# Ledger of designs, part 4: designed miniproteins, single chains, continued (6)

Each design is a single chain, and the fold is of that chain. pLDDT is the mean over its residues in the fold that is shown.

## One batch from the design tools (miniprotein)

Design m20115
Fold by ESMFold2-Fast:
Structure m20115 (fold): chain A 59 residues (1-59)
Amino acid sequence: SPEVDEAVERILQELMERGDEGIPLDELKKRYGPLADESIARLEAAGVVRVENGKVVRA
């Protein structure tokens, strides 16, 4: 959906801005709600991100 596509783009931008520290999964869920899970799943499937110790990090 367009909303998921927008969330994916914003998450990628934030990962670029935060570098190697990544983004806490709980923070993404608070900001994007149900869109966070779908967006992260798409980015993981694309090999762009990994979830490690409750953080979304660049692969």
Scores: mean pLDDT 81

Design m20116
Fold by ESMFold2-Fast:
Structure m20116 (fold): chain A 94 residues (1-94)
Amino acid sequence: MLKKTDKLPVTGAPGKAYTADSAEATAEFLKESLENAIRLAGKELGLPDEWIERYIEAFREAVEEAKKRATSPDEAMALFTELLNRKVAELRAE
């Protein structure tokens, strides 16, 4: 499933379905799908490309921080999801 994970919209399932596969698979999949999902979500939400780029940068930093803070994949998922939800909620709150 990793080979074509970039086609899966993370925006539809932010760190949900595919994260259950494995922590490694999720991390690799997220790197590719993160940009795709954010761009797709951004366009769907009517966000400008500049806003999307800034969002992606902050998002990547949050993901990396969650991974470093967490000692286990479970903890990483929880932190990642919280940071993800926070950013997504702010974006969706138009």
Scores: mean pLDDT 63

Design m20117
Fold by ESMFold2-Fast:
Structure m20117 (fold): chain A 78 residues (1-78)
Amino acid sequence: MEEAKKYIEQAREALKNGDYEKAVELFKKAIDIDPDNPEAYRLLAEALQALNKPDYTPEDVERLIKKAEELEKRRKAL
């Protein structure tokens, strides 16, 4: 969907500008619209690592990366 892609592009821009909270919000919106997009999960993991909040665990980031890998593998198998 064009809308999900737009949120990913805006989130990448926020990530480049160091606005990690905005990037997280936009990537979550992209995932809500297109939950099968592996790129959004990978970039969300990067944004959370960059945000460096003690409230999230390394396991949360790892789960997002695994979800992205799973979706990428399914897309390549199709």
Scores: mean pLDDT 77

Design m20118
Fold by ESMFold2-Fast:
Structure m20118 (fold): chain A 61 residues (1-61)
Amino acid sequence: VERVVLALENAGPLSAKELAERGNLSLGTVRKTLNKAKEKGLVESEKVGKTTLYKVSEKGK
């Protein structure tokens, strides 16, 4: 969770695919991590066109 949250804090809103590429992680691992972070209120998601972007919530700071 922490590595993904740090990437979002430093790079702004990112898709799960972009997070996987930046962290050298599988897309499945990133999606599971983002889902857990959303459940904890650490990360928010926003749908932009066909892509879902993720960003750090105020709770994640």
Scores: mean pLDDT 74

Design m20119
Fold by ESMFold2-Fast:
Structure m20119 (fold): chain A 85 residues (1-85)
Amino acid sequence: SKLEELQKEGAIYAMAYVLKTGDKEEIELAEKWFEELAAKLGLDEEEKEELRKKAEELAKSLSVEELKKKLEELHKEILKLTKRE
């Protein structure tokens, strides 16, 4: 679904943000969270590795400000689809 795709994209950008800004402990915690999310979404090892590599590339190519802006945009799109108001 569109929501699942946005959640995957959000996970990639969130991981990229932590890889770029986090200390070792924060990165280890984010790695654990990413593994749990991949399991919840039913991703295989290849799909999980592909998403992780995308996060690493985004951490290298985008600034902290660009990552924050994208995360805010993704959060707004997810809220629009889930509309609890």
Scores: mean pLDDT 79

Design m20120
Fold by ESMFold2-Fast:
Structure m20120 (fold): chain A 55 residues (1-55)
Amino acid sequence: MEELGVSEEVARAFIEAYREAGYDIEKLAEMLGITPEEARQLYEELVKRGLLEPP
């Protein structure tokens, strides 16, 4: 992948927050100040890029 709308810094912050949230998408969304739907979209994008493993 050449370029995507998610930077490595954003991806890293997302992964760290997701681990801290106990892999709970709704808790992650609360921690990041985004909607649960947005958190799921970011999760799917990171899995697609190979930066996160599927549940």
Scores: mean pLDDT 71

Design m20121
Fold by ESMFold2-Fast:
Structure m20121 (fold): chain A 63 residues (1-63)
Amino acid sequence: MEEEARRLLEEGIQYLKDGNYDKAIEYFEKALRLFEEAGLADSVEYGIAAIVLGVAKAIKKNK
């Protein structure tokens, strides 16, 4: 569960770097869900996932 959540976060960051904001948002939302299910909503990784999700959404909105 934790490894899968981290993997989704890493893949989302890669999509963000590639300019694929729709896929980045999808992967970050999945990562956040898995962190919550693992009881890690208070973790640094969850915080990072939430921040990068917000960034991806903001960039997409300003296109």
Scores: mean pLDDT 80

Design m20122
Fold by ESMFold2-Fast:
Structure m20122 (fold): chain A 69 residues (1-69)
Amino acid sequence: MNPAVAEGIRRGAGKPVEVQVGLALRGMGAAYDAALALERGDEEAVRRAAEEAGVSVEAVVEGARELLK
């Protein structure tokens, strides 16, 4: 499981399934945006993606690297 998605799901623990799915999708979107930003060398865009998704920068960077394998 992508680390950004996993962190999103953990933040949704105890919430309805629809909320957990929404948080997982936000985590995946942040990982994807961070992957594109890392390819451009845009570290600020990586930080913004993490902040918008409400996950850690570390989780988003790990998630992006997982997508770039």
Scores: mean pLDDT 77

Design m20123
Fold by ESMFold2-Fast:
Structure m20123 (fold): chain A 75 residues (1-75)
Amino acid sequence: HMEEVPPLIAALKSPDPETQVEAARRLGELGHPEAVEPLVEAIKTSPSPEVQNAALLALVRIGPELAKKALEKLT
């Protein structure tokens, strides 16, 4: 459902790394391209390697081409 995406994007900004990881995993499962920028932001702002890895996997699950372009913009 499209209505599930906004709450998950908000959860990516949670101070709890476990909540951020679960949100990233769910966004990857849903596969909506609108999650790409929030996932990139989570990689940039989170000090947690677990959160960074979950967001990277979610980007790949949404789309390898979209993930590649998003990762090019990380540096």
Scores: mean pLDDT 76

Design m20124
Fold by ESMFold2-Fast:
Structure m20124 (fold): chain A 58 residues (1-58)
Amino acid sequence: MLARAVKDVPASTPAVLGLKKGDIVEVLRELPDGNWVARSLKTGHTGLVGGDALEPIE
């Protein structure tokens, strides 16, 4: 599933996927705690991102 970042996400730890508003990610897994495992299409990095920071586009 593809999703778009609705806000900037700082890379506060190595486990967190840093994003800028408008970045497109591939969602790999949705976690029960509301975090998603996603891969940035811009950087190729994989990490955790809050579900509230992403808008599904497909």
Scores: mean pLDDT 80

Design m20125
Fold by ESMFold2-Fast:
Structure m20125 (fold): chain A 117 residues (1-117)
Amino acid sequence: SMLEEIKRLGEEAIEVLKRAIELIKRIAERTGDPEIEELAKKLEELLKKLEELLKNIEDEAGAREFVRLLGQAAELLGQAIVKAVELDAPEEEIVALARLQAEVGGLLVEMEDLLAA
């Protein structure tokens, strides 16, 4: 069903988001920059909400709420990447974060397409 496919894609998105958050936290710990520390905290709070929503998706409204919050997480990932560049994070870490953000974005598009059909 559409909801089962959204749950599968949502599980993938959560795993990608966890990897991105771990990398952002490493940059935050290394630099001590308060803005990237706050972004990491906001992303962890969104991750907890996304994990709870994913367990309770029973209808299209729940699926849409999950997609909306995941979109918010993708936006915060973009902000964290900009900040990582400003903090002269290694190119390999910036590329890894950009790839993880693109993976979240791709999963978002797939879930939005399922909800539009």
Scores: mean pLDDT 90

Design m20126
Fold by ESMFold2-Fast:
Structure m20126 (fold): chain A 60 residues (1-60)
Amino acid sequence: SLEELIEKAKEIAEKTGNPVIKRMLDGAIKALEMNRDDPEAAEKAKKVLESLIKGAEELL
């Protein structure tokens, strides 16, 4: 779900020691939250966030 994805992203952002990765994750979370009412924009933001989460997990 979107809520589970956002919570996972927040957890990774808190665990990362890299300020660039944290900023990117925080930005992607905000973009997804702001676009919840637009299905097309939300789906695009979700895919961006999923890609950032995967990349951040590989660096943790």
Scores: mean pLDDT 78

Design m20127
Fold by ESMFold2-Fast:
Parts: sequence; structure tokens; C-alpha cells
Structure m20127 (fold): chain A 72 residues (1-72)
Amino acid sequence: HMEEARKLLAEAGDLYVKAMHLYYQGKIDEALELFKKALELAEKARQLMGSPEVDRFVEELKKALEEIEKKK
């Protein structure tokens, strides 16, 4: 459980960084796709292990996605 959750978090974090770079390059649609993918992986990690750090990461991703969608 913990090892799988950590792999999902690492993948989600990598996608988050890539999404941020795309967003700052003005590639908004591509960035949104990666943010959504990162959120899916982070939510799966939260289901495998409960931790305040994982919960914060999921909420941060949700906030980022909502703000980008709202500004479109």
C-alpha cells in the first residue's frame, strides 16, 4: 500500500510540475489535462494511505484546477 501510494504521488507531482510549465507557456488546455491526471493519481494515493500531506496536495490540485477553469 505505502509503496504504491508513494509511486502515485511521485507521478502526480511530476505531472503537476509539467502542467505548471505548460500553463506558464500559455498551453492552457494541455496544462488542464495534466492537472486532471495529477489529481486522479493523487486521489488514488489518498485512498491507499491517509496523511495530512497527501490531503493537502489533493486540495492544492483541486484549487489550481478550479481557478484555471474559472478564468476561462
Scores: mean pLDDT 80

Design m20128
Fold by ESMFold2-Fast:
Structure m20128 (fold): chain A 58 residues (1-58)
Amino acid sequence: GSAEDQAAAEKSAAGARAGALAAGADETTVNQAEKIGGSGYGDEANRNGALGYLLAAG
């Protein structure tokens, strides 16, 4: 449901942000990672798409 999709987006965004921070990325990269991670909410395929985009872009 929409609440589950929102929770998945928040967790994905938080994970992407934490990973970028742990890697020592700058603020711009951290913010982009958070946004890309959050865009993958909805299901596994969407989250994998967001992760793939992040890896290709970064």
Scores: mean pLDDT 63

Design m20129
Fold by ESMFold2-Fast:
Structure m20129 (fold): chain A 62 residues (1-62)
Amino acid sequence: TVAELEARVARLRAEMDRIQAELNRSKAEGAPEEVIKELEERYQRTSDELAAALNALHAARA
């Protein structure tokens, strides 16, 4: 439903904000390269999921 897609978009945006905060903190603290890479990969995956959810939401509203 449209409501489910809107909830998913909101959740994914919040998750991206959390990952970005984690990434910024980890970089500032000099975290290991592997930790930084894992956070960047999670950010990219979440971004891809958000794009898919936005496309689905646009289609559902049409």
Scores: mean pLDDT 85

Design m20130
Fold by ESMFold2-Fast:
Structure m20130 (fold): chain A 76 residues (1-76)
Amino acid sequence: MEKLSEREAKALSVLSNLGPLTVAELAKALGISQSTASRIMDRLEARGLVERRRSGRRTLYSITEKGEKALEEYLS
């Protein structure tokens, strides 16, 4: 498996603790731009570490079991 970057690990930690979030909410929580948060989410989704769900007009991202395992491995 490709190793998590510090930003990717922080994004997964925020999702694990706060539940499903929009890109805007994640960007605010991490203190980064929405463009940067969107790029992080795209990479994590491509790796199966987060999943994307549409809820009305919002797109929500949640951590997967694979993402939880990757985060635990990074923090160990």
Scores: mean pLDDT 82

Design m20131
Fold by ESMFold2-Fast:
Structure m20131 (fold): chain A 76 residues (1-76)
Amino acid sequence: GPLPSIEEIDAEIEKYKEKIKELEEEIKKLEEELKKEKDEKKKKEIELEIQIKEGMIALLEGMISWLKKLKEKLKK
């Protein structure tokens, strides 16, 4: 099919922004857990989970950037 409409692109961008916000809240909780953790093995597990979630945010931000560029091309 043809490229999506501007409204469809805006909806997808908002969906990814919502997912980023959820991941940021999750990271914030993990950072508070890390601050209170005494077990070095558990600290490393929490740090790894934070890094994975930060990586997911970076991918979603990349997708938003791509969608914004696509939207600009559709503006004629």
Scores: mean pLDDT 87

Design m20132
Fold by ESMFold2-Fast:
Structure m20132 (fold): chain A 61 residues (1-61)
Amino acid sequence: LPELEEEVRRLQAELQRLVDDYQRRRAAGALSPEEAERMEREILELAQRLVEVQRQVAAAE
């Protein structure tokens, strides 16, 4: 449980940082189409992993 909770916190922090970076770069017009696509895929993958780990925590409680 503590390890899964720590992983949730790390994934949340990483996802938040990526989303913030993506939004900031998009607002500044500093994203190439390739960079935007890559960041969007990374955000989606992290979000999916976060949901999976959160489901495991919920199932364990």
Scores: mean pLDDT 81

Design m20134
Fold by ESMFold2-Fast:
Structure m20134 (fold): chain A 104 residues (1-104)
Amino acid sequence: KTKELIEKGDEALEAGDYETAIKLYKEALEIDPNNVEALANLGLALLNLGRYEEAIEYYEKALAIDPNNVAALLGLGLAYRRLGEEEKAQEYLDKANALLDSQI
């Protein structure tokens, strides 16, 4: 059930249907509020709609569960950059890059 909602949300996200993706991820989070994938992808859909403050909230929730979630770190960096918070943006992007380098 939760996995099916996330898969449908991912399909909507890939299609650029961000409003449908948000709805499906929120439904998944009603069942499993700590689902890191749903939290991070909800943040990404919000980011694509220009809802930067809301995107930050969901990315921070994802990082509270998984501090090394690269998608959430990259998303926070991009969201803060869009808000003009370049110093905060760079901090999150540097952490994401360090994690990516450590995987190689």
Scores: mean pLDDT 86

Design m20135
Fold by ESMFold2-Fast:
Structure m20135 (fold): chain A 63 residues (1-63)
Amino acid sequence: MEFSLEEIGAAIRHADKNKDGKLDKEEMEKLQEALGLKVDGVLDEKTKELIEEAKKYAPPPSL
């Protein structure tokens, strides 16, 4: 299933509660669940590319 870049960007912001710009395993699992991916705490290269694109969509970075 395909997700909008806006939804991915929102999921990233919600997962990063500490606003450190880094995701813990628990935060990664929540992000994977929000994106409808396998919840294993490991992000695929394809998923990382989508996250990077979503960061361009959602201003500002790290907030």
Scores: mean pLDDT 62

Design m20136
Fold by ESMFold2-Fast:
Structure m20136 (fold): chain A 70 residues (1-70)
Amino acid sequence: MTAEEAYQQGLEAEKAGDLGSAVRYYLKALKLDPNFEEAKKNLAQLLQEAGGLPGLPADVQAELQAALSK
């Protein structure tokens, strides 16, 4: 799976209303390509809609922190 493929699956999950899966796929895209700006943008948008990190499962929060760390 490429970063672009993971991003596309994230978009599909978001379209289906599965925000948890959408976040996980966007995180996977960023693990594959940390410079994938569109995945970063959509992930940030979903985090705002979810009320921030506390709205996500702990495993997703940990992966998000790892993927977005410089």
Scores: mean pLDDT 73

Design m20137
Fold by ESMFold2-Fast:
Structure m20137 (fold): chain A 72 residues (1-72)
Amino acid sequence: SLAELFRRIAESYEDGAAVTPDPEIAAELRKLAERSREVAEKLDNGEITPEQAEKELEELVKEDSRISARLK
């Protein structure tokens, strides 16, 4: 399900935050993890549609690309 996908995404961001030596990047990754969990919760509760969740996924991809560019 989409909610399960977002929980897995959140877990991946938490794992990334745990191994990142830069505390600012770790904080950004934890924010993305929290956002992913919120989307999963809203999907489970019927507060958002799958289409709205897809838009959230697109925004997460953009944020992920922005953070990755700063890792150099």
Scores: mean pLDDT 81

Design m20138
Fold by ESMFold2-Fast:
Formats: C-alpha cells, structure tokens, sequence
Structure m20138 (fold): chain A 77 residues (1-77)
C-alpha cells in the first residue's frame, strides 16, 4: 500500500501541470517515506484542490488513488 502510494505521488508530481500540485505531491511523498501518514493525507488533500483548480484530471486521478492507499494503510495501523 505505501510503496504504491509513493509511486502514485511521484507520478502525480511528474505529470502535474500545476507547480503547486507537483510541490505538494512531492512533500506528501516525503512524509509517506517518513511514516507521517496524517501529514501526507493533508498534503494530498491540498494537492487535489490545486490540481482540481488547474483542471488537471490526470493529476486528480493519481492523487485520489494515492490518498486511498494512505487511508488503507492508516486503517491497518
């Protein structure tokens, strides 16, 4: 779950047309790697808002999927 979340966040940062969404996705990825899933979830929510404002449907899809993997990992803890 967490390795897939990292991959999805990395892809979101790479494809994002919004520099803000890309930055937030990279920050969320770093927090996932540090085990701070609560901070990662908040950053993904901010990235989703930024990507949505930019009309970036691909980034929104990737960020949404990353958030699902984070939520699943948090429930398993």
Amino acid sequence: ALEEAVRLLEEAARVSVSPEAARLAREAKDHVRQGDLEAARRLIEEALRAASRAGDREAVKLLYQAGLHISEAMRAM
Scores: mean pLDDT 85

Design m20139
Fold by ESMFold2-Fast:
Structure m20139 (fold): chain A 75 residues (1-75)
Amino acid sequence: MKDVRVDLTGPVKPGMGQVIVDVAKKFGGYASGLVGEGRKYGTVTVPEDKVEEFEKAVKEAAKKYGMEAKTSVVK
């Protein structure tokens, strides 16, 4: 398992925190830090072999909401 920080750029849309959590769950992950309301960042834990797929998927999901997502693996 790896912790991945997600930083959002742009105006936060309602439900964006849940979208991040749902994408993590799709890859066998879960929310491990604060996500959602009033926050432009959150941390999720995903399987190490799924990190790249998760990063791609969360960036695509953010684009749907008119936002940009930047990801960083927590060491």
Scores: mean pLDDT 73

Design m20140
Fold by ESMFold2-Fast:
Structure m20140 (fold): chain A 76 residues (1-76)
Amino acid sequence: SSEYLRLGAVYANQGDYEKAIEYAEKALELDPNNALAWTVLGEAYEGLGDFEKAREYYEKALELDPSNELAKKNLA
């Protein structure tokens, strides 16, 4: 749901990357094609220093939505 995605983004912005991952994963359980949820996972793993996973999740977000400017910016 949009509320899980919003919470994931809020926690990522606060630096609580574990909660950001939890809520982004909950959003993906409801819709695995939610490109924004994949973007939040990318942001959270980037915050944790796992740049390999972050890149994979940003690439997944762009596969689902090629117009996702946030994922494009973070891959550049």
Scores: mean pLDDT 83

Design m20141
Fold by ESMFold2-Fast:
Structure m20141 (fold): chain A 69 residues (1-69)
Amino acid sequence: MEEAKRLLEEAKELTKKGRELMKKNTKEDILKGIGLILRGIGLGIDAALLLEKAGGSREEADKVLEEAG
């Protein structure tokens, strides 16, 4: 569970940082922001899959994905 928790924390940071970059409304910042959000979503999916394998419910996995995205 420590690995899933770490991935979730990293996912939240990446998506938050990506959203802030997109607010700056320059083409470079928007593209960088999108890249960070996509990386964060990927990490969130990995965290959700790890929680599911650890005996977590679909409901728990859905919460992880929602928090990451």
Scores: mean pLDDT 75

Design m20142
Fold by ESMFold2-Fast:
Structure m20142 (fold): chain A 76 residues (1-76)
Amino acid sequence: DEAMEYLEKAANAKTADEAADYLSKASSLSTNLGLQVAAGVGLISVGVGRAVGDPEFGLELAKKQAKKALEDPEAA
């Protein structure tokens, strides 16, 4: 399950750029709506973090969304 592998990598990412790359790859490999919503929210969070000068905030929210999608894709 390649999409789940990328979600796991996003959940363990060390930088906002790394998290964004893995979430984008997971979203491209899955048609699951919950996963795509979680990836979209994570990617928006990374973008907002960059815009306001707080990349750590974006990274932590992206990791949270990836973990949520891994635990319950339907709830995302």
Scores: mean pLDDT 76

Design m20143
Fold by ESMFold2-Fast:
Structure m20143 (fold): chain A 55 residues (1-55)
Amino acid sequence: MLSEELKKKALEVAKAIAEHNGVPLNEKGLEESLSTMSGEEVEKQVEGLKEALGL
């Protein structure tokens, strides 16, 4: 359950970045990639995206 919520957060952040940059997001491909990750790995991805945004 926690892993699914983290995957949702990572997807939302990725969508926000893609929308802000005006590029399409392959949601299905991203979800498939995230489904092979642990919750820890998903959290690392979210942190990386925040760093890329300067947050």
Scores: mean pLDDT 68

Design m20144
Fold by ESMFold2-Fast:
Structure m20144 (fold): chain A 79 residues (1-79)
Amino acid sequence: KEEIEKLVKEFEKKLKEINEMAQRASDLRQKGDELYKQGKKEEAEKLHTEADNLRTEVRKKAREFIDEYNKKLEEILKK
C-alpha cells in the first residue's frame, strides 16, 4: 500500500539522519581521545562534551522517531 511505502521512506530518511549524527559523535569522541593522548586535556574535554551532547540528542531523536513510527503504523493497520 502507498501509505506503508511512504512510511518506509520516511523511516529510511530519519534513520539516515540519526546514523549521520551518531557518526559525528563518534568522530568527535575519537578526535578528543587523540588530543587527550597528546596532553591537550582541555581541548579533549571540550570535544568529549560535544560528543556526549550529540549522543544525548541522537538517543532523544531515535526514541521520538520510534514512537512516531509505531503510532503511524498502528493507524495504517487499524484501517
Scores: mean pLDDT 82

Design m20145
Fold by ESMFold2-Fast:
Structure m20145 (fold): chain A 100 residues (1-100)
Amino acid sequence: SQEDREALIKLLEGAIKALEELLKEAERNNDTEMAKKLREAIEIYKKALEALKNGDLETAKKLIEEGKEVLEEMLRLAKEKNDQSMATKLGVMLGEIEKL
């Protein structure tokens, strides 16, 4: 429905903003590997947002799932590095995306 699409747009806009803040944090900490993955996830979700705004629900769904895979890789990386702060933030974000 239109209301479901508007809710999904708001969720993606929130996710992009949260990822951009995490990117600033990773760049401040010189975590180049995490920063690279964050830029990848941001680009994927921005493309998903554009697809949703254009009514291309099939492309949006594929991109949301692709972005989720990148977030899961980042969560694994954060856990391997014992970065509990980053792991917690990424876990919360994955939980929100599961509502999409």
Scores: mean pLDDT 86

Design m20146
Fold by ESMFold2-Fast:
Structure m20146 (fold): chain A 95 residues (1-95)
Amino acid sequence: MEEEIERKARLLSERTGLPESEVRRILRNLEEGKVLSDKELELLKEMVERAGLPPYVLDIINDIKEGKYSDEQQIKIARSIVEGLVTIAELDALQ
């Protein structure tokens, strides 16, 4: 688990230009089943924008910030977004 979090954090940091420590914190919190803070949701939005994910993903993150989802739903949604970001970064790393 720890080595996988480290690998994903490095990959996402290299592709987005965001600090590895901040990316790792988001990944660790989600793995521990913790809701993301407002600051962490802002970083997730920046990762989505820099990765070129569809604009509706930003709308979903804004809905989380507005409290439209339960804690369980928020964690599940954030995990799915991170999985998408990792997949794109892994495909990009093959180039």
Scores: mean pLDDT 83

Design m20147
Fold by ESMFold2-Fast:
Structure m20147 (fold): chain A 60 residues (1-60)
Amino acid sequence: MKLLAVAKEDYKGKKKDELDIKKGDKLLVEGLTDDGNVIAKNLKTGEVGKVPVTVLEEAK
């Protein structure tokens, strides 16, 4: 699934596979995980990693 999302708050990754994001960053969601996270690419930084679903909202 590919879905455009926007960070609704800042998040700092706590694990090596987690993504750092800033409020307002646009992310391309590449897939879902079974742990309430998504695999996403931060379109501003080009980084790919896991992000909690709770810090994202759908964009357009």
Scores: mean pLDDT 76

Design m20148
Fold by ESMFold2-Fast:
Formats: structure tokens, sequence, C-alpha cells
Structure m20148 (fold): chain A 87 residues (1-87)
């Protein structure tokens, strides 16, 4: 499942990636809700699989929030901070 989410994201199949992420409790109704959902998940992530799922979720949010425009600094910094927590 986590590998399927990664492959979907890499292929640009955002619908499949989002569907898999939603099954694990991520909420992407807005950028702010997506960031909160990811932060809450990352704080509880203990297994390598959970950490990889969180990375897929961050990359998904970064791509869909950008939408072809530069991300606001606050959103970009929040995503960077969450990525560091998964290192």
Amino acid sequence: MVEEAREALEKGDFSKAEAILKKYGFNFDSVEIGLKSLKDFIEKAKTPEEKELARVGLEYLERIAGGGFPLPDEVRKAIEELKKKLE
C-alpha cells in the first residue's frame, strides 16, 4: 500500500495517491488542514512504513498546493520542518 502511494505520486496519478492517503486518515480538504493532518500523523509515526507514508503525503500536499504557482513561504517552511522530522 505505501509503495502503491509512492508509485502513484511519482507517475502523477494524484487521484490514486490521495485515495490511498485518505484510507490512512490524511485530510486534504485545504492546505491548512492537510498540514495539520500531516503534522499530527508525523508526531505519532513510529514505523518505517508510517514515516514513508508521511513523506508521500508531504510530497502530495506540496505538489497540489503549488498548483503551478509558488507556494506561500509559511506553507513551504512548514513542509520543510515536517520533512526534517522524518529524517
Scores: mean pLDDT 76

Design m20149
Fold by ESMFold2-Fast:
Structure m20149 (fold): chain A 107 residues (1-107)
Amino acid sequence: VDALIEQLSDPDVEVRVQAALQLGALGDPRAVEPLIEALSDPDVEVRLAAIIALGAIGDPEALEPLLEVARTDPSPEVRREAAGYLLGNAKDPAVREEARRILEELR
């Protein structure tokens, strides 16, 4: 886990993408906060990998950061991915309704 968390800060985009996906596959909650930080990565592919990884872990601490990504990310693809996760996984009906509205706006 520690080596993969360090790789989230690697100068190579592909290394960061692979680290995020591997952290998601391991499902270790120690990766949740580093993956939330990766939601602010300059590369779209890394942010997408972080959303997928946080979704695989399923920790509720990720819900509010993912909702902010769905609201504000400059990439429509990243916003759609975050909103899609929230629609399928958020327990709060108000969060699901907001995610649904975001997806409608991104059509």
Scores: mean pLDDT 83

Design m20150
Fold by ESMFold2-Fast:
Structure m20150 (fold): chain A 69 residues (1-69)
Amino acid sequence: TQEAAELINKAGVAAALGRLDLALEYLKKAQELAPEASELINKAIEALEKGDIATALEYIRKAAEVAAK
């Protein structure tokens, strides 16, 4: 959905700004709206929890593409 894709994009911006708590909130909300993107969102969350922002942003991009359908 467009709403889920927007939340995932907001999570990417938050993560890039170092606002990890906010990024995680947006990703969890997006996962509820777009279960089809759940695996990619979970990989993004794991990367954020490990502090791997570059990997997290890559999975966020892929999740947004899936959720936008």
Scores: mean pLDDT 85

Design m20151
Fold by ESMFold2-Fast:
Structure m20151 (fold): chain A 71 residues (1-71)
Amino acid sequence: APSEEEVARAREAALAAAREVPDPAVRAVLLAAGAGRTEEALALAATLDEAQREATLAAAGAAQERAKAAA
């Protein structure tokens, strides 16, 4: 089962990676996704160009899959 420590660690790693992204719109999507605010992340991603949206959601999904695999 995902412990609070494992969830916090995975979230912190995802948020740290998101902060390295120079594009503020892409960063906002990744930060929202990393914080578990999926609906907000999807709404923000809808404002991106289609290629940027797909790449950004793939990166966010990879972080979430890593957290899910740890569970």
Scores: mean pLDDT 71

